# Ledger of designs, part 85: designed miniproteins, single chains, continued (5)

Each design is a single chain, and the fold is of that chain. pLDDT is the mean over its residues in the fold that is shown.

## One batch from the design tools (miniprotein)

Design m18939
Fold by ESMFold2-Fast:
Structure m18939 (fold): chain A 94 residues (1-94)
Amino acid sequence: LELLREAVEYAERAVEKAREGDLEGAAEYAGEASVAAGLAAHRSRDERVRRLAAQAAEYAGLAMDKAREGDLEGAERYAEEALRAAREALELAE
């Protein structure tokens, strides 16, 4: 649960930074969300939670890549998808 909560918080910050035009901040928080969600996927024993957490990690990684490429809109969209998947994983895990 803690890793999924961290993934949600980092993904929320990634979305916020992307909306502010802060590509460096968006990349940093998206990277942290990807790590937290990936660890949650690895540690989860529930198949649905594992799948959603893995999806959140993938989207957060894509958000980080887009932010590094200077694609602000792409960074925001993928961070929003990561946030959605992480929130769904957290809801199922509770």
Scores: mean pLDDT 88

Design m18940
Fold by ESMFold2-Fast:
Structure m18940 (fold): chain A 76 residues (1-76)
Amino acid sequence: KALYEGDLEKFIEEARKILESEEATPGERFRAYLLLHDLGALDPEWVKRMKEKREYLLKNDPQIKKLAEELDKENG
């Protein structure tokens, strides 16, 4: 009884570890992402970190920052 319940939780936990692991290949991370996304179990901390990295690039890359400021100025 209930053999499959533990397997699902273990898959989610391992997929989250793969997504954050530097040892994982891009293909392994992509499959982990798809599994977590399909199950609605995507780690909010991981999503937050990816958004923060994107925002960091927007703020600290002069070319990206300039483009964003020019777009805002044209729309204002």
Scores: mean pLDDT 68

Design m18941
Fold by ESMFold2-Fast:
Structure m18941 (fold): chain A 67 residues (1-67)
Amino acid sequence: KTEKIKEAAARALENYGKSELVEEVVKIIEENKGNVEKAKEEVRKYLESHNEPEAAEAVVGAIEEAL
């Protein structure tokens, strides 16, 4: 499950041209693998802090679809 979520998030970021953010987003998901809601919240905060709110929405949506 966690690997599928990581792959979905990485693919969403790559499609947005933000491959440089993949490593940290995947790390956030791994650190929160026991709590999907917290993983989504932390990923959203990270991407928003990098001024990427549209990418945040796409990545969170990809995580939800991978569940």
Scores: mean pLDDT 80

Design m18942
Fold by ESMFold2-Fast:
Structure m18942 (fold): chain A 99 residues (1-99)
Amino acid sequence: SVEATIRRWAEEIRREAGGDLERERELARERAERWEKEYIEELKKNGIELDELHLEALRRIKEALEEALVLALEGRLEEAVRLLEETSLEARREIQAAK
């Protein structure tokens, strides 16, 4: 579940930041950047090279993930989930349209 993952990651960030709001934002950014890096690395291990369109889509999802984590940290979990679902849908539509 996207909701369960975002909730868990936000709780981990909140715990690690210890009430430091600036640190929470830094950790949210680092989490999103790590997700993107690990996704690309996993695809490379399977012999899959992403083209520019897919890389741009992945970058947009990473940016949405960072924002979603910040929203979840603010108690706005429903908005966080919606943002990720809508961004993922848009990215998928753009990739499909380019076929």
Scores: mean pLDDT 85

Design m18943
Fold by ESMFold2-Fast:
Structure m18943 (fold): chain A 90 residues (1-90)
Amino acid sequence: SLVERLEALLDEIDAMIDAGASAEEIEALLRSHGFRGIGSLILQAALATDDPEVRRRLLERGLANEERFVALGGEATSPEEMRIIEQLLK
């Protein structure tokens, strides 16, 4: 399913960061899957399911992943995309 594919991608990003990957390597992985950045991955993950519990889990995992990515020097999710993510968590 799309949910399983997105969860696998989040797992891959976490594993890459744990292995010492750069922000540029994470960005290349995201682009290879058609994502502009972690914010776009989070939004697509949230919209991949009608289950509110699964949606919340994906949003929370995605936000944790973005915090790790920004700590590596990656570009933060835009304020506009972040507002949408926060709305979806309500």
Scores: mean pLDDT 81

Design m18944
Fold by ESMFold2-Fast:
Structure m18944 (fold): chain A 61 residues (1-61)
Amino acid sequence: SHLEEAVRHTRRGLEHYHRGDYLGAGRHFEEAARHFERAGRPEEARAMLEASRTMYQLAGV
């Protein structure tokens, strides 16, 4: 389901973040946001987009 995929991408994003891969983390949080939106979870989608933007900023993009 979209909700299960959103949670999976959120976990992957956190794993990338903890190892300092901010670009990888940002990409996973962006995918999580899309899946939360498709699951009808707009607030969680917005939080993931904000996390993704923060990760891209840390990656220097």
Scores: mean pLDDT 90

Design m18945
Fold by ESMFold2-Fast:
Structure m18945 (fold): chain A 89 residues (1-89)
Amino acid sequence: STLEDQVAAARAKIPAIAAEAAAALPSLDKEALLAELDAQLAAARAAGDAAMARLIELVRQGVRTGDEALFREALELLLEEAERRALAA
């Protein structure tokens, strides 16, 4: 199906996307990125989505501390979870 094909293609790109984003982290607008992550975290918490909230918190910690390795790993897990949910919806 088109959705399964799109999700498979998206998942195949996740490691490269996360690595590129992590390498770009020192040049990103961290204030704007943290504000967006705070909004997404508030939404996940309001929905009672503890798993998604935890992943967003890890991405936020990577951004806040400038830890490129943590940011990359957390972003990979977050993107994988998002694609898994897209298939389940």
Scores: mean pLDDT 83

Design m18946
Fold by ESMFold2-Fast:
Structure m18946 (fold): chain A 67 residues (1-67)
Amino acid sequence: GPPSQADRQRVARAGLEAARELGAEVTLDFHDDGTVTLTVGGQSVTLPADAPEKEVRDAVRRLVRES
């Protein structure tokens, strides 16, 4: 099913904070299957929306490094 409001808020906060720390922009696309796609500079990765904050931050850092 779609991500919970708590999952969306956690992922958005973690992703946006990590991108801001690195001077980058991240786009978040939440899917009704319970996943989220993170996009930075044309690079993307899809994670479970219930992923812990650390996993979201690590994903954003990798996308920035690849951009």
Scores: mean pLDDT 86

Design m18947
Fold by ESMFold2-Fast:
Structure m18947 (fold): chain A 83 residues (1-83)
Amino acid sequence: SKAEVVYIRVKGPSAEETLKKAEEKAKELHEQGYNVGTALDVEGNPEAQAALERLRKTAENNPKPAAVIIMEVDKEQYEELLK
């Protein structure tokens, strides 16, 4: 048997607003008993896309209920989040 994985995509007009939405959703899901992971969906960034894919596969094979919050960002927003 496999635990069900919940995927939530968040996007704001800025990196800060996207991160805030992700943090608020992560707290909500954590309070509901989920093991919460976060990932970045960065257009044209193969390393970030590979990291997201690895997290997705790990969550799908986790025996515990899991939630993955996916932050949709462009390249400029991604660099801002790394500060």
Scores: mean pLDDT 72

Design m18948
Fold by ESMFold2-Fast:
Structure m18948 (fold): chain A 106 residues (1-106)
Amino acid sequence: SEEELEERIKRIVELVKKNFEELKEFLKEVAKDKSKLVTEPLPLPEASPEERVLFLAALFLLFDAPQSELDALAAVSGLSVETLIERAKRLVEELKKELPELFEPV
């Protein structure tokens, strides 16, 4: 539902704030080597599986990951890839609004 999505996005934003320094360093490393999106553990230890999937999908969009990675996340989540992308885009917009510093170039 829309309300459940909005609450999930809010929870992810709060988790990102809590892990801000570690996430900023993780994103710097991903900018150098995009394979780290798949090979390295996401620095959101308190995130639920559903929150991790949505956040990973958002990062896959931000770093132009291959479609196969989004397909794999959609399969794990039980969502269509189109629905996952739509929800991930909304999370990206909220993250850019609330935490623009996370995406600042070095």
Scores: mean pLDDT 82

Design m18949
Fold by ESMFold2-Fast:
Structure m18949 (fold): chain A 98 residues (1-98)
Amino acid sequence: DKEDLLRAAETIERVADEAVAALKEGNQFDADVYTALGLIIATIAANYLEKKGLTDYAKEVRDAAGEFVKAAESGDIPGLRAAAQRLVDTLRKAAEEL
């Protein structure tokens, strides 16, 4: 439902902010935990979008989630923020199609 996608977007924003904070502190373990939480939420949202026939949005979510994980693994804070913003924007736009 629209509300579920909007909640997923809000939660991804929060976990991305926490991942960034952890990376700035040199806490790779916490950064990995928050990144994993973001990936789980993005995966659930992408599966839901595919079930609704919004396959292009599901692909964009999966692609952005892959970039989010790569950026976190490399400590690329600007890349992590950019990937998180793509996830949020894609989920909010997909919610308008429901």
Scores: mean pLDDT 90

Design m18950
Fold by ESMFold2-Fast:
Structure m18950 (fold): chain A 69 residues (1-69)
Amino acid sequence: MSLEEYIAKLAKEIIEEEGRRMTVDELAEKIEQREGIPISTVKPILEKMDLDGDGYISLEEVEEFLKSL
């Protein structure tokens, strides 16, 4: 599993648990707190998942990103 795939799967899990779309910064902070991966590593990958550039990541965007991997 690649780092991008791992982070995307974590983002999907967190979004499903929260039941809402989340900001890139919000997801990066939760992944850092949960897994100890630095925000500086997580944030660029999450920005790639923000397919419409609105600063939010939805479940559908994560699923589309995972299909691109």
Scores: mean pLDDT 80

Design m18951
Fold by ESMFold2-Fast:
Structure m18951 (fold): chain A 81 residues (1-81)
Amino acid sequence: KAEEYLRKGHEALREGDYKTAVLYYTDALLEKAEELGDKELVEKLKKVRKQIKEAETDEEALKIFKEEVVPLDAELSKLLR
């Protein structure tokens, strides 16, 4: 459930684990995309999630999230203001 992933993401942010936080935020959007049947968005998010997972630093993971995931969901853009 997307709300559950958002809660886990916020918890990871409080712990300073930015990579884990943005992975959960990406999972929340992926869950929404799957529920809406948006197969193109689902495939894009799966590829981006893999890139975030393969990032060696929190800084790189956060940059990928801001550039590739945030533009796909206006609600997520509010988290980075």
Scores: mean pLDDT 78

Design m18952
Fold by ESMFold2-Fast:
Structure m18952 (fold): chain A 65 residues (1-65)
Amino acid sequence: KPLSEVELQEKIEKLVREGIAAGLTPQELIDKVIEFLKEAGVTDEVEIFRYVLFAHSLYLELLRA
């Protein structure tokens, strides 16, 4: 069964939180998100871009909190 949008977002949130804790740069974090999405079977470039924007937005939000 492919991952749902909610499951993808939850895993991306975990990657972003773990990346911030590890001191990753925004670029390194985005690269990890893209790698995860491709491994999860997300092959559409528009979908990848949408999730990358989500990850970047979440990164900025978590740094502010």
Scores: mean pLDDT 82

Design m18953
Fold by ESMFold2-Fast:
Structure m18953 (fold): chain A 92 residues (1-92)
Amino acid sequence: SPRERAEQLEEANREVQRILKESKARNVPIAETLDRIAAAVRPVLSPEDAAEFEELLEAYKNAPEEKQYIQLFALTAFLTDLIVRERARALA
């Protein structure tokens, strides 16, 4: 259901924030950080959302250093937008 998907996405988003905090504290390579984020998020995405997510991950990996913060923002905004969308669907 949309409500269950919203709850799964919210849990995944909490895990992503934990991964980002831990990776910064432990100076984890960006590739490992992205792999952990992907592992947390992929299981809760629909096939359509999974395609968009993979595109955002690739954009982050290919971004020059000075643009990586913009791509990271886009990735986190994507998760937030999915949560808002599924919550809205659950209320309909």
Scores: mean pLDDT 81

Design m18954
Fold by ESMFold2-Fast:
Structure m18954 (fold): chain A 90 residues (1-90)
Amino acid sequence: MTPSQIRMAQRVLSDVIALMDRDRAAGAPPAAQIARLNALRDRLIADTPVPTHQDMIDSLTRQVIAAIRAGPDALNDFMALLRQGVANIQ
């Protein structure tokens, strides 16, 4: 990854993690979590003019959606993995 991709990934992951933490704390159902995450993805992509960065945003949000669909424990494990991944890249 380039330094620009790393900074973009850190920002996107921070926003996604914050949203998921809020929704999980509120006990939001999976369908609502997915809808809010799709809205966040669309906003982040609209604000990002670089196609490779858009692809990274789409890929990261699709992985989170897959974890939401797999269940609460899978989502918690995946979010912990994302936090660790960001820390290791910094």
Scores: mean pLDDT 76

Design m18955
Fold by ESMFold2-Fast:
Parts: structure tokens; sequence; C-alpha cells
Structure m18955 (fold): chain A 87 residues (1-87)
């Protein structure tokens, strides 16, 4: 149950971050923010929430591509492909 609660909190934090970026397309997705999203995604994957992790990465990758942030897009795409291959 502690693991389930942790996963719910991590998923909520990641979804809030993605929601903020979608609501404010003028706010740049920094490499630092991208690394934080990947860290949250990695914790979700470790807790068995792989589908949620994939969805968050797909949304973040879309934002990075729309902003032309090639560095963040490359990081997100690499991690997304790694998770999809494990599924």
Amino acid sequence: MEEEFEAEVIEALALIQIGILKAHPDVPLSVETTKRIIELVDKLEELGYTDSAIKILEDALTIAREQGDEESAAMLEKRLNELKEKK
C-alpha cells in the first residue's frame, strides 16, 4: 500500500507538470525539467506503472517537439523507446 500511494503521488506530480506545460506553451521545457520528468517516469516504471510512464513520456516528447527543444526531445525519445521495448 505504501508503494501504491507513492506511485499515485508520483503520477499526479508528473501529470501536473505536463498539464502546466500544455497550458503555457510559451514556457520553455528546460533540460532540467525534462530530467525531473524522466526521474518521475523511472520511479513509476520501477513501481510497475509502465503504461502511465509511457503516456507521460509521450506527452512530454510532444511538447518538446512542438517547442523545437531537440535536446529534451532526444532524451525523452530514448527513454520512451527503452520502456516500449521492455513492454
Scores: mean pLDDT 79

Design m18956
Fold by ESMFold2-Fast:
Structure m18956 (fold): chain A 100 residues (1-100)
Amino acid sequence: SLLAEPDFSGELMNQLVRPKPKLRELLEKVGVTEEELTVGDVIAALRKYLYKEKLLDPENPDLADVSGTLLGELLGVDEFDIGDVDLWRELLLKEAELVE
């Protein structure tokens, strides 16, 4: 996974989070209904959403067109590189609560 970058350390990927309502709506679209899950599980579910909705560019599979989607609204972009770890981090900080 391209999201196994150093900025998402194993400890961060295993951090428990509680998705806020908008992020939970996206997760439910791919069958994820848990109130608490790891950062890694959230990222995996959002990648599954991109594949399910066919939002990835077939010529550049690291590039997602999220224009007009709830994910695009939450990220604040129409298009992004799925390896952009800073954008994923910003989404999690805005749309999920840390559990400890």
Scores: mean pLDDT 77

Design m18957
Fold by ESMFold2-Fast:
Structure m18957 (fold): chain A 60 residues (1-60)
Amino acid sequence: MFPAMGSEQTMFNSSYQQELERLEKQGNLENADEEARKEGRRRVQQSRQLALDLGIQVQS
């Protein structure tokens, strides 16, 4: 899915779940939630940056 066309919440949730499962499989549970949240937010920020780079104003 093109990031610019996706919901920011959907992108966050998707990346969060994928990273959380990855960390759980590695046995790294101590900071799994925080790391997954960081990855989710990073994904949303990348999407916003891409939109801005294309000359599209971000909304929120």
Scores: mean pLDDT 70

Design m18958
Fold by ESMFold2-Fast:
Structure m18958 (fold): chain A 80 residues (1-80)
Amino acid sequence: SLDEAKQQADDLVTQALNEVRDIVQSDLSEGQKAVRITAVAIRLIGDLTDIVLQVNDPALQAYVDALLAKFQAEVQSLLG
């Protein structure tokens, strides 16, 4: 359902943000952090794209676009 797809998208973004926070708080170099954060973002975009394609609802596309914008803003905030 649309509601289940929205919940799945929320859970994926929450997990990705938790991974980014762990990376930012680690003792890795800035270059290593950038590579790992990029990998998290690529995986998240792929997973969200698959959900949108399966449901094929413009309301879900708009919801996912808003979630990705929030994810990008939070990552930028965490990086300073």
Scores: mean pLDDT 89

Design m18959
Fold by ESMFold2-Fast:
Structure m18959 (fold): chain A 77 residues (1-77)
Amino acid sequence: SKELEIEIKLGVLQIALAVEKLFDERIESIEVSATSEEIKVVVTLKDTGEKIEMTFSSSTPVSEILKEVKKKIEEAK
């Protein structure tokens, strides 16, 4: 089902983003949440406490979500 696909996608994103946090000292936390319509990613930066919020369609591929999240973190340098 589409719901199951979203749950699998959420799990993959949570693992991939946990790896990003492990190797990026600027990141305090990364939170990922999903609904039937959207996937929300919130990155909190250690030094500023700034929160970068990104929202994607639930149909957006994991690869594109990861690419955009990495881009936003890099832009916040």
Scores: mean pLDDT 82

Design m18960
Fold by ESMFold2-Fast:
Structure m18960 (fold): chain A 66 residues (1-66)
Amino acid sequence: SSEKRREAYRRIMEVFDRADAAGWTEEAKQELGREVDKLREEYGLSDDETSLLVQKVVDERQARLA
């Protein structure tokens, strides 16, 4: 649903916020991947839906730097 997708987006953003706060170390990158995979399972997202949400998070974060 639209609501579940919006919630998944917010939680993926929080995962990226934690990786950013950790300074994008190799450990933080590995943890980001694991947490995104857990969110994929938790929200029942397809690989395509997960990729689109991750891309939206990346785009939003890049826009904040512009």
Scores: mean pLDDT 86

Design m18961
Fold by ESMFold2-Fast:
Structure m18961 (fold): chain A 89 residues (1-89)
Amino acid sequence: MKIEELKKKAEEYESNAKRLEDVYKQTEDNYQRLVDEAQALRDADPEGNKAKIDELERKASAYRKAMDTVKKGLENQKKKAEELKKEIE
């Protein structure tokens, strides 16, 4: 493979990693908002707000799983970019 093709492929992996970082931040922001909202409801009336707290915690759990998936994808893209850059030297 030509060095130019390796450089282009490394740039593609870096671009993919950048997009996954943006997705991760958005998912993390959504997770934190739900956690904060659930905490505010617990502080106000944990018994009266139980159904809403349970719903928010369920949604937060789904976002946490999404964050784990995105993080694995991000690490994979970064590793591939670094491996190609090392081959180019």
Scores: mean pLDDT 84

Design m18962
Fold by ESMFold2-Fast:
Structure m18962 (fold): chain A 87 residues (1-87)
Amino acid sequence: MPSLEELLEDIRGLGEYLIAQARAAGVPEEEIARFERLLEETIRRLEESKDVRKAAQLLAEMLEIIGTAKSVEEALRAAERLLREVL
């Protein structure tokens, strides 16, 4: 079983990947900044709660979004919605 720290690092890595892809695709900086803020808050909340199960679920759902999204914009919006559900 991965540790909470490993799960949070993977979540951060996926979020940073999406941010880089969104910038390359010309997504507005306001949308990217909103996503970055939600990502940071979600990681902080999971770290404070020590909720390994919730972190693992979030990672799995983010991987599904990245694997199935038709565009970077779609992936970013889906991930943003997912992060809000975790908060």
Scores: mean pLDDT 85

Design m18963
Fold by ESMFold2-Fast:
Formats: structure tokens, C-alpha cells, sequence
Structure m18963 (fold): chain A 77 residues (1-77)
């Protein structure tokens, strides 16, 4: 799925310490996706793709939270 691939690329950029196009795109996807996933979770319905997206979003959020806690910003590219 397109969203999963974009999230994977965003995670790779963040792991390299970069804030590029993939991270910017992923931030929009995370906002839209969060609402849909919350609805699916509440209804007890979740696809394999949604589970993978949740895992990627949580990993990205965890990395970003740790960087913010240390006062580190990703390098704009």
C-alpha cells in the first residue's frame, strides 16, 4: 500500500537524522490515518495493512519524541 511505503521511507529519513519530503508527506498521512485507524480499532476491525501502519507510526512517533526530549531537531533537506 502507498501509505505503508511512504511511512517506511519517512522512518528511514528520520533514522538518518533528516527531515525531507518523505517525513513531510508522512506527517499528513499520520494525521489522516490516525483518525481512520482509531475508528477501525474502536469497531474491532483492522486490516494487516492498518496494523503495519500503526507499528510504523508508533516507531516514528517514538523516535521523534526522543529527539524532542533531547532538544534535537532533524536536519531539513
Amino acid sequence: MEAVEKLKKAKEEIEKGLYGESVREASKYVEELGDKIAESYKNGKMSEEEKEMIELVNEIAKILRELRKKGIELKEV
Scores: mean pLDDT 71

Design m18964
Fold by ESMFold2-Fast:
Structure m18964 (fold): chain A 93 residues (1-93)
Amino acid sequence: KLSKEELVSKLQELLHKVVEASKTLPKEDQEAALEKAQKVQLALLEAEKSNWSPEAVEKLIKELEELAALLEELGLHDLAKEARELIAEIKEY
C-alpha cells in the first residue's frame, strides 16, 4: 500500500514523535527511548543505502520491534501502535 518514499516519511515522522514524547519522561527513560530511536534511524539509512536488501530490511524490522516494545513499556501506547503498523507495512515489501 505505501510506497518506499511514503514509508521513509512515516518512519521519520514516528522518530520525531518519539524524540518529542521522550522529553516528558524521566532522564533514564528518555535516554533509553533516544538510543532505540537512533538504532532505528541507522537501520533505516542502511536499508536505503542497500536498496532495501533483505538483510537490511530484517534489521530495520528488528530495531522497530524493539522500539515498539520499549514505547509500550514507557506508556507511549499510541507511538508503539504506529511502530507496529509500520512494521506490518515493511513486511509487505
Scores: mean pLDDT 86

Design m18965
Fold by ESMFold2-Fast:
Structure m18965 (fold): chain A 94 residues (1-94)
Amino acid sequence: MKLEAEITAGVGAVAAGTALAAGAEGLAREGAEEALEGARLASEGKGEEGKKEGEEGARLGEKAIEEGEDEGLARTAALGGRKAAEGGELMLKA
């Protein structure tokens, strides 16, 4: 059902928005922005695009951790990306 995809994408948007509001910079900020875009695309029914942007957000957040950025913000951005990608995948299956 579309509702499960929208809820999952919404969790991704909240995580990404939290990282941005908390002042994420560098790769963590880029990851959070991609995660937020992925969540929006998934909520609009663009599951493939939402999944790809969410996956990119997760990759950037994980890279931010590897490069020594703020671990809490980087992990939150990566979580946002993973949840946006899950929302996109659920939308594709709906």
Scores: mean pLDDT 85

Design m18966
Fold by ESMFold2-Fast:
Structure m18966 (fold): chain A 81 residues (1-81)
Amino acid sequence: SMVDEAKEKLEEAKKLPAPQRTFTYLNIALEALSKADDETALEILKLLFETASPRDLAVVRTAIERFGTERQKAIFEEAAA
């Protein structure tokens, strides 16, 4: 399950224009990972894949490939499956 804080941040992010919205979703997921909340991060990333445009997903993929740790890349791939 997603934590309440992450859910509230996601609802606020929905008000943002793309691609800012998609990048905000990514930041919320990465914050969850930094707190060792892999389940929450996975849920948020799955929501990102459901809601983002293909163009926005390309931006997210580039950001993860450029700046992501091996663990962040692994969970991103899990969410994409």
Scores: mean pLDDT 77

Design m18967
Fold by ESMFold2-Fast:
Structure m18967 (fold): chain A 90 residues (1-90)
Amino acid sequence: SEKREELIKEAREHGEKAVEIVKEIDQSAGDEARKLIEKGVELMQKGEEYFDEGYELFGRAAALIMTTAGSKASRELAKYLQAVAEAKAL
């Protein structure tokens, strides 16, 4: 679905912005969150069989971002989570 592809792209963009905030606090946590987001995108783009696995990795990235950056990343994290949830609903 073109709409799902757009939502995954939107999630990645907001996730990357949140990762940059995390890197200013803890570079290793930021690098780990980025790897989780990148792998999650790959899995979601592979097809339905891998979507739940990708969604789980996106959730793990969100937890790491929140734990490290807290409120500083909350706006980008909220947009990230919304885009991922909307993609899952399709």
Scores: mean pLDDT 85

Design m18968
Fold by ESMFold2-Fast:
Structure m18968 (fold): chain A 67 residues (1-67)
Amino acid sequence: SLQQLEEERQRLVDKAREYTEAGAILSAREAGVKLPREISDEEYERIKKYLDEHGPELRAEARRFRA
């Protein structure tokens, strides 16, 4: 149904946004610049692990959404 397609599309958008935000946070921290928001060392490690484990999958999903 249209509702199921919209829900799936929204899920892909949310994943792509999460990936982009996480990548920006990692890059900013590695460069030693001010982060867009406060982040703990534990949250940084969690984000890094998430991107390391799911990066290829998230990039593939983001590419599918952009197509």
Scores: mean pLDDT 67

Design m18969
Fold by ESMFold2-Fast:
Structure m18969 (fold): chain A 104 residues (1-104)
Amino acid sequence: GLAEKTLKLIEEALALLEKQVEKAQPYLEKGYAKAIKDKDKLTLEKALKDAEKALKRLKEGKIDEEAAYDLAAGILGLVKEVEDHKNLLKAIGLLLRLIGLILD
């Protein structure tokens, strides 16, 4: 479904970000903070679009605040909107993985 597709895109985007974490570090906290501020506006459909934007931007080598925001918004949208227990646990795992990169 929509959740599984979004999870896969976020997993791919996080893997790309982790390979360039040192370059991403200045943008991660700011992108995440903005996504938290917008959390009440997040939907599952928006999470898919944000995940697609994040993955495209990261594949193009564009590691900036917009990529960090799109990734964080995608993850937070999944955590907010996913009702299936297995997909929710996967979404929480991705959120913890992102937070780990911010706190490093």
Scores: mean pLDDT 87

Design m18970
Fold by ESMFold2-Fast:
Structure m18970 (fold): chain A 100 residues (1-100)
Amino acid sequence: SEEMEKLVEEFNKLRQELLARLDELATPDQIAEFRLLVNQAVMEKDKERLKKLLDEVIKMAGQLSPEVEELARQLAETILKIHEYAEKNNEDIKIIPLPP
C-alpha cells in the first residue's frame, strides 16, 4: 500500500542517516553488528523480541554519541510503526536487508 511505502521510505532515510554517522564514528565490527540487529528487528515477528532487539540497537548507538542514539531511537520508532501497520492491515513488510 501507499501508506506502507511511505513508512518504508522514512525507515530507509533514517537507516541511511544512521549508517552515515556510524561510518564516521564506529568500528567495522560495530557497523556489522548494527546492520545485523536492524535486519533482525525488521524480520522479527514476536513483539517482545522486537522490543529487545530495538533496545540493543539504541544501547549500541548511545555508546557512540547522543546524536547517534537519537537517530537510533527514531529508527526504532519507525520500525515499530511499520510492524503495527503491517499487523493491522495484514500486509508484508517490504524492507531490503542491509549487506554485512
Scores: mean pLDDT 83

Design m18971
Fold by ESMFold2-Fast:
Structure m18971 (fold): chain A 79 residues (1-79)
Amino acid sequence: MEEAIRTGIAAGLSLEEAQRIVELIQRGYEYEQAGDIEGALKSYGELGRLIQEAIERGIISEEGAEAVVRAALAGMEAA
């Protein structure tokens, strides 16, 4: 997960924003693994909203957002 946080910062996010986005991805994944679909949807919903707001504010590009999500998923699959 450190790689995903670094990717987020490189894309334009603050450390706090990168940590929050990665936390939501990890939490959503953990809910999916536990079979808690409602919890997963809630976490991914918050994630989508934060990414959309960051893109609209010019903080991160769509490509940057995709890179963060990809890095976080790869980190969880490797764990």
Scores: mean pLDDT 81

Design m18972
Fold by ESMFold2-Fast:
Structure m18972 (fold): chain A 71 residues (1-71)
Amino acid sequence: DLRVRALAVIGVARTLSPEEQAALEARVAPRMEGKSLEEQTRLLEEELRRLLGEEAERKIEEAEEKVRKAL
Protein backbone atom coordinates (compact mmCIF):
# COMPACT_ATOMS: atom_id res chain seq x y z
CA ASP A 1 0.00 0.00 0.00
CA LEU A 2 1.56 3.27 -1.17
CA ARG A 3 -0.10 5.20 1.67
CA VAL A 4 1.46 2.90 4.29
CA ARG A 5 4.89 3.40 2.66
CA ALA A 6 4.38 7.19 2.48
CA LEU A 7 3.34 7.39 6.17
CA ALA A 8 6.29 5.18 7.15
CA VAL A 9 8.77 7.37 5.26
CA ILE A 10 7.27 10.52 6.86
CA GLY A 11 7.44 8.79 10.27
CA VAL A 12 11.17 8.09 9.84
CA ALA A 13 11.77 11.70 8.74
CA ARG A 14 10.10 12.88 11.98
CA THR A 15 12.67 10.91 14.04
CA LEU A 16 15.51 13.03 12.58
CA SER A 17 17.01 15.97 14.49
CA PRO A 18 15.35 19.39 13.85
CA GLU A 19 18.39 20.40 11.77
CA GLU A 20 18.23 17.21 9.67
CA GLN A 21 14.47 17.65 9.18
CA ALA A 22 14.98 21.26 8.00
CA ALA A 23 17.74 20.16 5.60
CA LEU A 24 15.57 17.31 4.25
CA GLU A 25 12.62 19.66 3.68
CA ALA A 26 14.82 22.26 1.93
CA ARG A 27 16.24 19.61 -0.44
CA VAL A 28 13.00 17.74 -1.18
CA ALA A 29 10.28 20.46 -1.21
CA PRO A 30 11.45 22.13 -4.50
CA ARG A 31 11.62 18.70 -6.21
CA MET A 32 8.15 17.62 -5.00
CA GLU A 33 6.23 20.30 -6.92
CA GLY A 34 3.85 18.66 -9.40
CA LYS A 35 4.92 15.12 -8.41
CA SER A 36 2.63 12.17 -7.65
CA LEU A 37 2.46 10.65 -4.15
CA GLU A 38 4.54 7.71 -5.46
CA GLU A 39 7.26 10.04 -6.81
CA GLN A 40 7.26 12.20 -3.65
CA THR A 41 7.61 9.06 -1.51
CA ARG A 42 10.52 7.87 -3.70
CA LEU A 43 12.28 11.25 -3.35
CA LEU A 44 11.93 11.15 0.45
CA GLU A 45 13.26 7.58 0.55
CA GLU A 46 16.32 8.60 -1.51
CA GLU A 47 17.13 11.50 0.83
CA LEU A 48 16.60 9.33 3.94
CA ARG A 49 18.99 6.71 2.53
CA ARG A 50 21.54 9.46 1.93
CA LEU A 51 21.19 10.77 5.52
CA LEU A 52 20.87 7.42 7.36
CA GLY A 53 22.73 5.03 5.05
CA GLU A 54 22.18 1.33 5.81
CA GLU A 55 19.75 2.10 8.67
CA ALA A 56 17.26 3.84 6.35
CA GLU A 57 15.60 0.68 4.99
CA ARG A 58 15.36 -0.96 8.43
CA LYS A 59 13.78 2.17 9.96
CA ILE A 60 11.31 2.48 7.07
CA GLU A 61 10.30 -1.20 7.44
CA GLU A 62 9.84 -0.77 11.22
CA ALA A 63 7.74 2.36 10.58
CA GLU A 64 5.57 0.49 8.03
CA GLU A 65 4.83 -2.17 10.68
CA LYS A 66 3.86 0.56 13.18
CA VAL A 67 1.56 2.22 10.59
CA ARG A 68 -0.15 -1.12 9.85
CA LYS A 69 -0.70 -1.71 13.60
CA ALA A 70 -2.18 1.80 14.01
CA LEU A 71 -4.75 1.17 11.26
Scores: mean pLDDT 78

